# Designs tried in a protein design run: designed miniproteins, single chains, continued (4). Part 102

Each design is a single chain, and the fold is of that chain. pLDDT is the mean over its residues in the fold that is shown.

## One batch from the design tools (miniprotein)

Design m15534
Fold by ESMFold2-Fast:
Structure m15534 (fold): chain A 76 residues (1-76)
Amino acid sequence: SYSQQGVDYAQQGQQAARQGDSDQASRYLSQGLLNAIQSGNDDAVNYLNQGGDAIAQGDLDSAVQYLQQGVQSLQQ
């Protein structure tokens, strides 16, 4: 399902962000965001967009928190 694929990509993005890998975090986030959009989960889309903004600002700690919220939204 799009929700499960979104969870899988967002979790991989969280791991990359925790490891300080902004490039990998951004790539996984983009895939997670596409799947969240396809799932119709607006809360997940909003959290993942905020995660993307945090990655762009170099704030990987905030990116991890937003990706976590996106995962939780996709699992509801």
Scores: mean pLDDT 88

Design m15535
Fold by ESMFold2-Fast:
Structure m15535 (fold): chain A 57 residues (1-57)
Amino acid sequence: DWLEGLSVAELRELGRRAVEEGRLDEAIAAFQAASAKALGEELEKLERVEALPPEAA
């Protein structure tokens, strides 16, 4: 819930801090959430510009 409300940058900072404090479980969760969110944003940008012919990418 709360991880979904954070930006990619905030999630990365949270993960980095958790690693420093030895909370690997929390760090992994934060990094996974950041990666998923970033990938979602990239996919949305591709959909916006996509009018690709087959096998153009």
Scores: mean pLDDT 71

Design m15536
Fold by ESMFold2-Fast:
Structure m15536 (fold): chain A 70 residues (1-70)
Amino acid sequence: MSLKELNDRWAKAIEWQIDVIKKKEEISDLDITLLKNNESMLKALLAQQPDDERIQALLKEVEELLKELS
């Protein structure tokens, strides 16, 4: 499996998790922890592939969501 395929798989999983959190009426501390873990993972993926536009966009979305929830 290529690095791009692995990144796309991770991005898809994280996108799904973000969508689930966005649909919640009440956000828990565990949801915030999950988003922070996803932010760390996306930053690590982007360090390996800095020009991955999908990962860049998803990281920005996670950072903006965390800012709104904090």
Scores: mean pLDDT 79

Design m15537
Fold by ESMFold2-Fast:
Structure m15537 (fold): chain A 120 residues (1-120)
Amino acid sequence: MLEALKQIIEELEKAYKEVEELLSRFDAGQPVDLERLREVLERAKMALDTLIEIAKKFDHPELKKLANELSQLKAEVDRILAELPTLTPEQVREALRKLSEMLKKAIDIAKKFYEIVEKL
């Protein structure tokens, strides 16, 4: 379980790095690879889903709170993923910035989750 949580954190950190790279490329005047962005979003969604399911297995108030926060982040990822084919370049940049912030929050939550589970 701790190894699974560590792998989830590593996957979220990879997704964060890829979003930051896409944002950097956009700011340099390069086109955003929407297929790559979709793949990053789908991987992030799977990591969040797995973390939420792990949280549900614990009768722990703080983990339930963190699971609810992760569920809200997942809902926002799902929304962006659904909207991707219709976004303008300016909206894509805003989505990338929002995703970067959301992934950073998800990583912080996942690390807090790891600390709590390690002490159980």
Scores: mean pLDDT 82

Design m15538
Fold by ESMFold2-Fast:
Structure m15538 (fold): chain A 125 residues (1-125)
Amino acid sequence: SQQQQINEAAKKLLEALDLLSKSADPELQKILEGLKKALEETSKLKDPQQAIQNLVAAALRLYSLLQPDDPNREEAVKKLIEALELLRSVTTDPTLREAIDALIEALRTGDPEALGRSLRLFLQS
């Protein structure tokens, strides 16, 4: 169901966050704690499309927090892609779907142009 896929995506994002927090310095840890609270608040949203938007925003923020030398980077990226694939399958907004596709491309390739496209499309959704 749509709700089950949204819940599974949120779980994957929390798993990515937990992986990144294992090697995080104190400043990054505080940012990740704030994002964890935002993800938990998303579970209280009644509108599934609003929940999808919030989870995509969280994925974009997690991407921005990825450190090149993080030993858990590869596993965190894998969890982010898994979450985004689930969100892609349940979004009804074609612009948001394109934003998700661009973010998956950015995560796979490290291309800053793909990240830029994702951010622009997300803000239009």
Scores: mean pLDDT 86

Design m15539
Fold by ESMFold2-Fast:
Structure m15539 (fold): chain A 77 residues (1-77)
Amino acid sequence: MKPLNIEEVHKMMNILMIKEIKKNGPLSVDEVNELLAEIVQRILDDPEGVRKEAEKLQTEEGIKPISPEELSELIKK
């Protein structure tokens, strides 16, 4: 198995955040913080499982990683 690096972690976080924003619409600051904490914990506990989930989201739901600036635009109105 390939070890995780910071680029891989950021990519997985980006994809999972986009999924939640598409599903639930705009998130409050508290909801964003809670979701980020959950995603980080999941990556630490099962990095390969989260990697597979992110890949599945890209292939099945068409979720693509976007720039941090584009991601902030989806969170902040």
Scores: mean pLDDT 72

Design m15540
Fold by ESMFold2-Fast:
Structure m15540 (fold): chain A 51 residues (1-51)
Amino acid sequence: SMEEERKKLYEREAEVIKEEGVSIDTAAKRLSQYYGIPKSTAKRELSKILS
């Protein structure tokens, strides 16, 4: 499903955040620009994974 694909996308992006030391805000902006995900939604989902 698209939801499952989105979940894996967030998980991979969270790993990149950990490895590169970028902020959740920066990652959320990238997800918004490249995948059309609202920044607020991306920040919320990334925060859940990184907690």
Scores: mean pLDDT 80

Design m15541
Fold by ESMFold2-Fast:
Structure m15541 (fold): chain A 75 residues (1-75)
Amino acid sequence: MKKELLEKQREALVRLAKENPDMAALSMKVMAIRALQEGRPEVAQQFEKAADYAERKDLKGFEEELDKAVELLLS
């Protein structure tokens, strides 16, 4: 997977979490389902944690868990 594309997607999701955290949480839950379908439960777990932080309006926690998911996707 291209690192540059993942970095752009990550930046868009962080912006979304700042402007519309409820939509960011929904997006994370959708990404978690896709990760499970692709056989990557550890990635799905990080997206679920990011969704929880977005619902709590904890932008720092959201960004930290999203960054962990991106690192797993690049590994």
Scores: mean pLDDT 82

Design m15542
Fold by ESMFold2-Fast:
Structure m15542 (fold): chain A 100 residues (1-100)
Amino acid sequence: MKEELEKAYELLEDIYTNGEVEKAEEYVKEAVELLKEARNSSPDTPVKERLLKVGRALLLVVEGKTVEEDTHSDEEKLEAFILYEETKNPELAELLKKKL
């Protein structure tokens, strides 16, 4: 799971930075849009809402599903983000587990 989430994030980051979204599969395009929404959120947007969008984007890529096909709960979306964060920053992941 962790390796799949890391690869999903790397794919989304590459498409986001290189701007070739039109060449991606539909589910990847939707996942990139969620990542864009999370990153471009206003300062007034709750942190939890931004994390949910990132977690959802990761799960869509891992499972090859569009937003309409996604059946994940908010808890599962947050867990996906926390699992990914543990790979990059274990201290922040531990803090998020206590607050979420």
Scores: mean pLDDT 76

Design m15543
Fold by ESMFold2-Fast:
Structure m15543 (fold): chain A 97 residues (1-97)
Amino acid sequence: GMDVPDEETEKKIAELIKEAAERIAEAVREGLPDEVLKRIAEELRKKLRELGFSEEEIEQALRVALLEAARRILGEEASREEILEKVEEIRRRIEEG
């Protein structure tokens, strides 16, 4: 666990999540293999662990990154159901290959 993050730490976390989401969305759009998605996810997890995040907080951050990636892939007109289905697809690729 960590102390309550300051505004600069919260901004840094948001930037790390956004960067991971953009990289995941690009990799999916380019048809890159599951190993690339796994690497991006593990890099995000490592950076958050170095900032003192718990495993639960890291998994929540990864889920936020996957939601943002799905929105970037599908566009703003995509339904919540379509976004969640895309999140599950990407999650399985990261966890199961």
Scores: mean pLDDT 82

Design m15544
Fold by ESMFold2-Fast:
Structure m15544 (fold): chain A 117 residues (1-117)
Amino acid sequence: AAKVLVVDDDSEVLAEIAAALMDAGYEVYTASNGVGALYLVEKYKPDVVIVDPKLPGMSGIELIKKIKEKQPETKKIMLGDLSEEEIKEALEAGADAVVQKPVSAEELVATIEEVLA
């Protein structure tokens, strides 16, 4: 199964997304901050990382840039409540897709399938 890392500091959101993706047949890893996410990217080399823009310490944009440098083959999805300017910044930073919250499980899975195609 494809490996997905979900990064969000909201434990309820993280648990809900992880459960939905596991139900869809993905192998799911979770992190609550950028440092933990980078460790898991190096260790497990996920196919996709889903990143919230608002993380403690390192921003989601900074995390996407670091993943692009260290593991360029990993696809990057920014998942958040984003302005048009924030969407453009995420794409310029190297996000492969941007998804707006609130998101359905079906929409998130469809986006993962699209970036892995």
Scores: mean pLDDT 88

Design m15545
Fold by ESMFold2-Fast:
Structure m15545 (fold): chain A 74 residues (1-74)
Amino acid sequence: SMNEETIKTLKEIKELIEKGDIEGALKKAVDFTKQNPNLPEEVLNTLKGAIVLAQEGRLDEAIERIEEFIKKLE
């Protein structure tokens, strides 16, 4: 389902952020958005918000934002 693909992608983005690979996290988020043009606004806002936080060096906050959203989808 789309929720399963979204959860998988969010977990992969989280792992990249945890490793400090912010460029890899951004690329994965952009690629996922391009492949899924009808993503819910909440998913888009979560991806954008988490990447912005990670780019600002606020890695713990970026991870928390992703984890909170995964809990809503599970």
Scores: mean pLDDT 86

Design m15546
Fold by ESMFold2-Fast:
Structure m15546 (fold): chain A 102 residues (1-102)
Amino acid sequence: GEKVELAEELAETVNEAILAIFAGDHEAAEEKIRRVEELGRRLLSLITDPATRARVAALIQQTIDLLREMLTEEDPIKQVGLALRAIGLALDVVALAREEEA
């Protein structure tokens, strides 16, 4: 449904933000991070269960925080670690959206 579609687009946008950061394109990265924030707000507006909504909100905020940390990180190995964590959290958002639709 719409929640799963928004969560999947959010996860894809997180991946696009990561690729922009690795490419050194800070303008594209900031645009993708803003898109993650927008998709997150839309997704949260559709979640009716308060506990699931709070959990998804926390995962989205942690994902955004990791992407912003990547923008300031100078060590490429640490950037990879931050990217893997951000992807994992975005996939957890997709999993919770699927559980909400089930």
Scores: mean pLDDT 90

Design m15547
Fold by ESMFold2-Fast:
Structure m15547 (fold): chain A 58 residues (1-58)
Amino acid sequence: GDAEVAALGRRLGLSPEQVRNLALGMVEHPLLREVARAELGLSDEELAELVRLGRQLG
C-alpha cells in the first residue's frame, strides 16, 4: 500500500513514484533484481518486499 511505498522510499532515498516503478520493473524483469541489489545495496528482505509490492501493483 501507500504506507509501504513511503517507508521503502525513506529507507532507499527514493520518491514513492520511483519505488512503484522499481517494484513493477522487478516483477517484469527479474534481472533488475540483481542490478537493484548492487546499485542500491538492497538486503534480501528489502528485495523480497519490493517484489511483493510489484506483484500487488501489477
Scores: mean pLDDT 79

Design m15548
Fold by ESMFold2-Fast:
Structure m15548 (fold): chain A 58 residues (1-58)
Amino acid sequence: PDRIESVRRRGSFYLVRDKLTGREYLVRNDDDIKNISKLTGISPEDIRKAIDEYLKSL
């Protein structure tokens, strides 16, 4: 996705990097996805898609 630079694993969770700010956000659950969406303007769908594509690439 255009707004998400990278996804990486951190233990049982994920770190999603915002391409515009370079900041990483910890995703533990769906509530984290919604909160990141509010902070960054990235849709929850795009965040979930990025994590799903990361998992499928492994």
Scores: mean pLDDT 84

Design m15549
Fold by ESMFold2-Fast:
Structure m15549 (fold): chain A 75 residues (1-75)
Amino acid sequence: EVLTFDSDLEAAKALVRGERAEVAKAAEDTLVRGINSGLSVNAARIQAAFELVGRPLSLEEAAALEGKDGVALLE
């Protein structure tokens, strides 16, 4: 199903914060793929959020963002 938010950026911020179950559910396959590839939950959320805004990250780039403020990175 298509996500409906004011912008992809707002959906991505909600995903990084762990807010809105609907956003997490829609991104579930991407999150699981990231975690199975060795990313932390935080890094997997950042990777999925960047895919939503059309700025996809590599596995290495996402892993390097562990412990970074994902919301600030999206702004």
Scores: mean pLDDT 69

Design m15550
Fold by ESMFold2-Fast:
Structure m15550 (fold): chain A 100 residues (1-100)
Amino acid sequence: KEKEEKEIKKKVEEIKKKVLSIYSYEEIEASLSDETLGMIRIVSAVAGVPVSELLLGIALVRLGEKEENIETILEYIRLTRGEDAERVARAFLKSYEKEL
């Protein structure tokens, strides 16, 4: 299980490097509606998910990246912030995908 956590952290860093080579966090935020930014702040405050991880998830959805990469970010949130944080982040990203 500790080995799985290390592998997920490594995959998240690889995904992060790829996404940040295309978009900065500031560019991702600037592209979002005030309603979406408000929801990110609420999710971050209530579930304890870092804003940067939610922005990374949004960028993956926008790029049409493989579901596996999105699941990797969600699993990282589960390991670092707990199952409730993962559940809330998953619901947020699915809601965002439907609004595209």
Scores: mean pLDDT 79

Design m15551
Fold by ESMFold2-Fast:
Structure m15551 (fold): chain A 100 residues (1-100)
Amino acid sequence: MVKVTQEEVEELKKKVEELLKDDPELLERFHRLLAELEARGYSNEQLAVAYKMVIQGYEESPGEGARLALDVLEALLRREAGEELPEEEVEELIARAEKL
């Protein structure tokens, strides 16, 4: 409902980078995700939602929650690219979310 500014998006991005600084693997995955979102021309509002999902994942469980959020976002991007996700992969993501 509120317009997301470019400044707010940049602030959220920096917050994600700071939270993931202690996990180089997750930080690298986040940078890859960001590059794909930028390449696809996602809006400030869409970028803010993605960044907030990672932040909330981290707040629920720093390692597992952040990793799950990245796995979900990567799976959604693959679907948007026309890739069919294996049903098993989708079921595993749901099971992991239920165990947070």
Scores: mean pLDDT 78

Design m15552
Fold by ESMFold2-Fast:
Structure m15552 (fold): chain A 68 residues (1-68)
Amino acid sequence: MTWKVTTPDGEVLIIEGVSDKVGETVEVEITNLNTGEKRKIPVTVVKVIDENTIELEINGETLTATRL
């Protein structure tokens, strides 16, 4: 599954390979669309809001992700 996240500083991240299951932690490749940087980062699913919207924890920040 592919997700889009906007950080508090306005950067757009694309995340692939995260399921919509609460409590799941996976190491995934994140692409920053503003910088072109790719990083492997652990991502935890904190909450499922609806079928197209979840909350993720990335580097100690809770961010809202929308399904692509």
Scores: mean pLDDT 79

Design m15553
Fold by ESMFold2-Fast:
Structure m15553 (fold): chain A 62 residues (1-62)
Amino acid sequence: SSSQQQQAIEQAQKRGQDAMARVKQAFADAAAGKPPTVLSRETYEQIRQGMEALGIPFPAVP
């Protein structure tokens, strides 16, 4: 149903926004001279899915 689709989209967008906030925090921490955060493959995948849900192209994982 449209309601289920709407909820799925909202959940994906929220996960994407949370993932982006985490990435922004990691960059801020790096700028402050804190050690870099090691991301798991699962975390990378969650960030990719979230960015795609927000319509932001995700660069290829190096």
Scores: mean pLDDT 67

Design m15554
Fold by ESMFold2-Fast:
Structure m15554 (fold): chain A 100 residues (1-100)
Amino acid sequence: SKIEKLREIKKKLEKGEIKPEEAVNKAMELAFGRSLPSVVEALVWLAEEARARGVEVSDPEAAAARLEAGMTEEQKREMALKFIEELIELLEAEEKEKEE
């Protein structure tokens, strides 16, 4: 399933086997058939999509401001992990809606 593959990407990111930007791109391509050029752009897009579906997500503007302030690689990894977790939650919510 897509969710199981997203969990595998998350595990690789946690181990440092994949770059944050690469993990986000693979996750977006797997979930929606498209990739986004940055972690920030992916988070902003996901937040808007989730809000449209009634799912609560983190403030994407605050995340963007932190990147503009010179985010470390560790902070980028944390944001990418959060993005993948929110994406998994969004897909799980969508599957539950199909069962109702």
Scores: mean pLDDT 67

Design m15555
Fold by ESMFold2-Fast:
Structure m15555 (fold): chain A 105 residues (1-105)
Amino acid sequence: STEEIKKLVEELEKLAQEMILAALNKDLERLEKLREELKELLEKIKKLTNDPELLKLIDELEKEVDELVELAKKYDENDLDQLSEIIGIGLRILGLLEEIRLLLE
């Protein structure tokens, strides 16, 4: 159901925003928990669709989320270049979610 997928995508957007904030705050315990919740939502969406374009965007989103978590684990709060990288990954995650949202319209 497209409506069911749209609801799950809205939940993904909220989790993604919380993950970006957790990464910036170096709250690694919260970040790992949010990643688990996000991956569960991605698996639910994958079971509801056979759209290859949507599945490709979901796979790209999962990769960016994994990169965010790995960078956050190495993040030195005094390194402005690493802060810029975290923000950049966060913007890419939000961009992928917008592409998914538009695909469902």
Scores: mean pLDDT 87

Design m15556
Fold by ESMFold2-Fast:
Structure m15556 (fold): chain A 92 residues (1-92)
Amino acid sequence: MSVEELLKKAREYIKEAREKKEDTKETVEYLTKAAGYIAEAAIKLGKYELALEISREVNAAISETYKTGTKEEAEKAVELAERYLKEVEELA
């Protein structure tokens, strides 16, 4: 996939995660996919440290969402993924 295709898929999965925030398990599954696509795009742009940061930080937010099961933590995880998506889009 091109960087553009990876970022498009990431946007679609973030949208699904936001729509499914009533179900933290579904939100986590969609955010995991989104983070994977954002990190892959960062790797294709040669931004390896950023890709590792995205994987680490989003997985930490996902872990908190699992631990708490709250919509508040799910929303924070979605917002974090949206911020990293924007950062990688600005580098592309």
Scores: mean pLDDT 84

Design m15557
Fold by ESMFold2-Fast:
Structure m15557 (fold): chain A 94 residues (1-94)
Amino acid sequence: GNEAGARGGEEAARGGAEAAKNSKDIKGVLSGTAGALSAAGSSFAARRGIMSGEEAGRRAALGGESAARGASSEAGRRAGEEGARAGEEGARAA
């Protein structure tokens, strides 16, 4: 349930952070950071029972997608896409 969504959100947050690290422009850094914070916040809310694991995983997937779209490098884009996938898997397992 909630644990699966939270784990997906944590992986999505990691993907967003990696997208930010692999960006050399402000847009990529901000997009990756925003995606990571959104995914981390959703994961936290699921662990606290404030949000369902399914909802948290879906929101985290959106954060990963945003990080991927804003990424200025191929490595950053892949990290965001991997985060989005983890969020979706967490939502389905929740």
Scores: mean pLDDT 78

Design m15558
Fold by ESMFold2-Fast:
Structure m15558 (fold): chain A 68 residues (1-68)
Amino acid sequence: SANAEAARELGYGKALEAARAAGADEETQMKSAEGGGEIAYGLAEGTGLTPERAAELGAQMAFLSAKS
C-alpha cells in the first residue's frame, strides 16, 4: 500500500541517519537502512501502524539488530 511504501522510505532514512550518527561503517549503514525500511513496511502492512510510527520502530529495530 502507499502507506506501507511511505513507511519503508521513512524507515530507511531514519535507520541510515541513526547508523551514521553512531559512527557505523558504510556496510552497516546500508544494512541498517535496508532493514529499517523493510521492517517499517512490514509493520505498516501487518499491524496497521502509521507510516511515521512504523518507521521509528523499524529504524530502531534494524540498528539494534545490525549492531548485535
Scores: mean pLDDT 80

Design m15559
Fold by ESMFold2-Fast:
Structure m15559 (fold): chain A 58 residues (1-58)
Amino acid sequence: EPSVLEKIQELDDKFIEEANKVYEENKDKTPEEVGKELQKLFDKHQAERDKIVAEAKA
């Protein structure tokens, strides 16, 4: 089974991929609009990361 580190790295890679998509989809938008979409992704990413860490800490 994947280690906690591997799960976190996979999650981080997915976050970077999603952030790049936000930039690509919003390339004609203001930095403020891009920042709002990135903040939503960051909040979701942080929640999933915290869940992985909490489950691993036993």
Scores: mean pLDDT 79

Design m15560
Fold by ESMFold2-Fast:
Structure m15560 (fold): chain A 63 residues (1-63)
Amino acid sequence: MDEAVQRAIERTDRTLRRWAEEIDAPSPSEALRLLGEAQFELVKNNETITAERVIELARKMRE
């Protein structure tokens, strides 16, 4: 029980840390928040969602 869940959490944490470094966020949780806001902004503006554009916008939102 939970081995698969623990492995998934560890993988997600590693991915979030990588994204945090890419957008220069102070934490993985902050990176996730900024990425979420960036995606919502792109959808709101009817823009195509791409990884490059999401990261760029998240970086701008960080100030």
Scores: mean pLDDT 72

Design m15561
Fold by ESMFold2-Fast:
Structure m15561 (fold): chain A 81 residues (1-81)
Amino acid sequence: MEKVEELIKRAEELIDRANRIVAEYEQRGDMEGAFDAGAVLLAAAVILVTLKKYPDKVNIEETEKMLERLEAELDALEARL
């Protein structure tokens, strides 16, 4: 389903971004920022696994809202770097 594929790509992009932001905070010695970015990474990874394993059981609208929230959280963390 094309919507599920779009959400998978968004989750993968979010995971890649979160990994970079975790590394940036770690390099700065900001363990709180690294932890916060790591929490976004874990949440995005769970969403990705769910989309890949159970696409027919996923609520698309709810998943979109979860990704929007995580993207906004990561944007705020990245802006603080």
Scores: mean pLDDT 86

Design m15562
Fold by ESMFold2-Fast:
Structure m15562 (fold): chain A 68 residues (1-68)
Amino acid sequence: MKEKQFNALLDGIIYAILKKDRETALKIIEYLKKVFPEYQEMLDEIEAAIRAGDYDRALELVEKLKKV
């Protein structure tokens, strides 16, 4: 159940990045850091990439996290 919810939220981040909706992407990441602290390090890297405007890197990191 939690794994399916986690992947659905990662898809939400991808969608927000593709729409250049930085605020929504960052809100989803903040929520995921609170609910899934075991992925905090990778979520921090995704947040840093989004804040830097490096959306290609952010998408790559989200895809990597989905494969876990």
Scores: mean pLDDT 81

Design m15563
Fold by ESMFold2-Fast:
Structure m15563 (fold): chain A 71 residues (1-71)
Amino acid sequence: SREDLARQRAELQAALLEYGRQLEKEKEQLEKEMDPNSPEMQERIRQIQQQMQDALMAYNEEVQRLGEAYA
């Protein structure tokens, strides 16, 4: 049903937002512990950005899959 689709999409969005919040906390912790100009800090920030991109991609793919399944 459309209600089931809406619920599953809302759950996926909530999970994505929670994961993003966790990644922001990790970034804040790194900024407290590491030199922001260090290559290691740059690589860690890049990894966090990649994790967010991967999560967003997975979210978009799953939302599309659900839409197709309910079509």
Scores: mean pLDDT 83

Design m15564
Fold by ESMFold2-Fast:
Structure m15564 (fold): chain A 55 residues (1-55)
Amino acid sequence: AALTKEKAVNAAKALSEGPLANLPADTRRDKLLALLQKEGFSVENSQYAVNQALK
């Protein structure tokens, strides 16, 4: 599957608003980075996505 920046942002936003919504911002950022990388997104795309999701 294509692991684009847009797909990473959509995944990060869904996780941030759903399963991780009640976590503190720092913990949420760390969990999102780990989960996105586990799904196969690059470190760069994962960091970009987390920054976009946690605006």
Scores: mean pLDDT 77

Design m15565
Fold by ESMFold2-Fast:
Parts: C-alpha cells; sequence; structure tokens
Structure m15565 (fold): chain A 55 residues (1-55)
C-alpha cells in the first residue's frame, strides 16, 4: 500500500492524498483505475502493472 502510494506520487506528481485515493480506486476497480491512470495520468501499462503488484 505505502509502496503503491509512493510510486503514484513519483510517477504522476500527485499529492499523497490524491495518490491514496487513486490506490483505493485501483483496489475497488483495477480495470477502471488502470485505464484512468494511463489516459489521464500518462502512465504506461508496465508502470500500472508495477503499481498493482505493490497494492
Amino acid sequence: SEEAVEALMRLTGMSRENAERAAELLREDPRLGSALLMRDGGLSEAEVRAILARL
């Protein structure tokens, strides 16, 4: 969880609060969360997979 939050902050530049919300979305709906991080966050599929592995 903490590793996923730190990775989200580093890769997207979002605040800790927003990264925690993004991590929660990834737990609830990994498909939607992954799609939003790629579309709006600019993350690659590999970066999203690395974050999912740390949830």
Scores: mean pLDDT 83

Design m15566
Fold by ESMFold2-Fast:
Structure m15566 (fold): chain A 90 residues (1-90)
Amino acid sequence: SQDNLQQGQNNFNLGQNYFNLGQNYLQQGDYRTAFTYYSRSSFYYSSSSTYFSFASRDSSYRSQALSNQNSSQSNADQSDQLANDSLSRI
Protein backbone atom coordinates (compact mmCIF):
# COMPACT_ATOMS: atom_id res chain seq x y z
CA SER A 1 0.00 0.00 0.00
CA GLN A 2 0.97 3.67 -0.38
CA ASP A 3 0.92 4.01 3.43
CA ASN A 4 3.47 1.16 3.76
CA LEU A 5 5.73 2.87 1.19
CA GLN A 6 5.45 6.16 3.11
CA GLN A 7 6.17 4.48 6.49
CA GLY A 8 9.13 2.68 4.91
CA GLN A 9 10.55 5.97 3.62
CA ASN A 10 9.95 7.75 6.96
CA ASN A 11 11.74 4.99 8.90
CA PHE A 12 14.59 4.96 6.32
CA ASN A 13 15.10 8.72 6.84
CA LEU A 14 15.15 8.26 10.63
CA GLY A 15 17.69 5.44 10.25
CA GLN A 16 19.91 7.68 8.11
CA ASN A 17 19.69 10.56 10.62
CA TYR A 18 20.68 8.31 13.54
CA PHE A 19 23.47 6.71 11.45
CA ASN A 20 24.94 10.18 10.81
CA LEU A 21 24.74 10.99 14.54
CA GLY A 22 26.50 7.70 15.32
CA GLN A 23 29.32 8.55 12.89
CA ASN A 24 29.74 12.04 14.41
CA TYR A 25 30.11 10.65 17.95
CA LEU A 26 32.39 7.82 16.78
CA GLN A 27 34.72 10.43 15.20
CA GLN A 28 34.79 12.24 18.59
CA GLY A 29 35.73 8.99 20.41
CA ASP A 30 32.38 8.90 22.27
CA TYR A 31 31.85 5.16 21.81
CA ARG A 32 28.90 4.91 24.25
CA THR A 33 26.88 7.60 22.43
CA ALA A 34 27.93 6.19 19.02
CA PHE A 35 26.67 2.73 20.13
CA THR A 36 23.30 4.23 21.15
CA TYR A 37 22.77 6.08 17.85
CA TYR A 38 23.96 3.19 15.63
CA SER A 39 21.58 0.86 17.54
CA ARG A 40 18.70 3.27 16.89
CA SER A 41 19.75 3.54 13.24
CA SER A 42 19.68 -0.27 12.87
CA PHE A 43 16.21 -0.40 14.49
CA TYR A 44 14.74 2.22 12.11
CA TYR A 45 16.36 0.73 8.99
CA SER A 46 15.02 -2.71 10.02
CA SER A 47 11.53 -1.20 10.51
CA SER A 48 11.87 0.46 7.08
CA SER A 49 12.70 -2.93 5.52
CA THR A 50 9.57 -4.45 7.13
CA TYR A 51 7.30 -1.69 5.78
CA PHE A 52 8.79 -2.01 2.29
CA SER A 53 8.21 -5.79 2.53
CA PHE A 54 4.48 -5.07 3.16
CA ALA A 55 4.43 -2.53 0.30
CA SER A 56 5.90 -5.17 -2.09
CA ARG A 57 2.65 -7.18 -1.81
CA ASP A 58 1.01 -4.49 -3.99
CA SER A 59 1.97 -5.11 -7.65
CA SER A 60 1.96 -1.32 -8.30
CA TYR A 61 4.89 -0.86 -5.89
CA ARG A 62 6.58 -4.29 -5.95
CA SER A 63 9.81 -3.51 -7.85
CA GLN A 64 10.48 -0.23 -5.98
CA ALA A 65 9.53 -1.71 -2.60
CA LEU A 66 11.75 -4.80 -3.01
CA SER A 67 14.72 -2.62 -4.02
CA ASN A 68 14.12 -0.33 -1.03
CA GLN A 69 13.66 -3.35 1.29
CA ASN A 70 17.08 -4.74 0.26
CA SER A 71 18.77 -1.35 0.76
CA SER A 72 17.11 -0.86 4.17
CA GLN A 73 18.13 -4.34 5.37
CA SER A 74 21.74 -3.80 4.18
CA ASN A 75 21.86 -0.47 6.03
CA ALA A 76 20.37 -2.06 9.17
CA ASP A 77 23.08 -4.76 9.11
CA GLN A 78 25.83 -2.15 8.66
CA SER A 79 24.46 0.00 11.52
CA ASP A 80 24.27 -3.07 13.81
CA GLN A 81 27.88 -3.99 12.95
CA LEU A 82 29.04 -0.42 13.73
CA ALA A 83 27.06 -0.46 17.01
CA ASN A 84 28.84 -3.69 18.03
CA ASP A 85 32.24 -2.25 17.01
CA SER A 86 31.55 0.88 19.11
CA LEU A 87 30.50 -1.25 22.10
CA SER A 88 33.77 -3.27 21.85
CA ARG A 89 35.75 -0.01 22.26
CA ILE A 90 34.14 0.94 25.59
Scores: mean pLDDT 90

Design m15567
Fold by ESMFold2-Fast:
Structure m15567 (fold): chain A 92 residues (1-92)
Amino acid sequence: SDELLARAEEYLRQGDSRAALDAALQALAAISESDLSLADKQARIARAMDIIDRAISMMPSEEESLRRQYVLQAVGLSLRAIGNEIDKELKK
């Protein structure tokens, strides 16, 4: 979802790393369920992952466990989004 990605970027501009992470993860979930081409999904996943990396870099080191949870969620959602497209292509 381009709207969710734009909102995540706005949260990053405001210094709200948690809101940016939540919006970027919601965008990844929406991308996973979309009818976009693999190339379009890859472009949006790359944008969401950039937002997540930037947001995580803004979090304090004391939140290391929470940072790891966000990374695992982002990787899982990205793999799911790509896997859905690969599965569709293999069933053609």
Scores: mean pLDDT 78

Design m15568
Fold by ESMFold2-Fast:
Structure m15568 (fold): chain A 95 residues (1-95)
Amino acid sequence: GELFERIEEVIEKYREEALKALPTIKTPEEKRAKVRELTEKVLEEVIKLMREAGVEEEDIETFREAFEYAAEHHEEPPDEVAKKLEELEKKIIED
C-alpha cells in the first residue's frame, strides 16, 4: 500500500545520505555513530508515517523496540519481535 511505499522512500533517502557521508568519516567509531544517528532519524520519520496512517500504538511500539534493539546491539531482533514485525509489514502491505 501507500504507507509501505512512503516507508521505502524514507529508508532509501537515509541510505543515500549514509553512502555519501560514511566515506568521509575516518574512524570506525565515528562511522558507527553516524549509522546510529541516521537509524534514529529513519525510526522517527517512519513512526510518524505509521501514526498518520492509523497504525495502532502497540504495533508502533513493537516496531520501535525491534529497531532500537538492532541499533543498540548491532544484532537481529529476537524471534518473537521479528514475527511481530513480519505481521506488521503484512498489514502495511495489504492496507
Scores: mean pLDDT 72

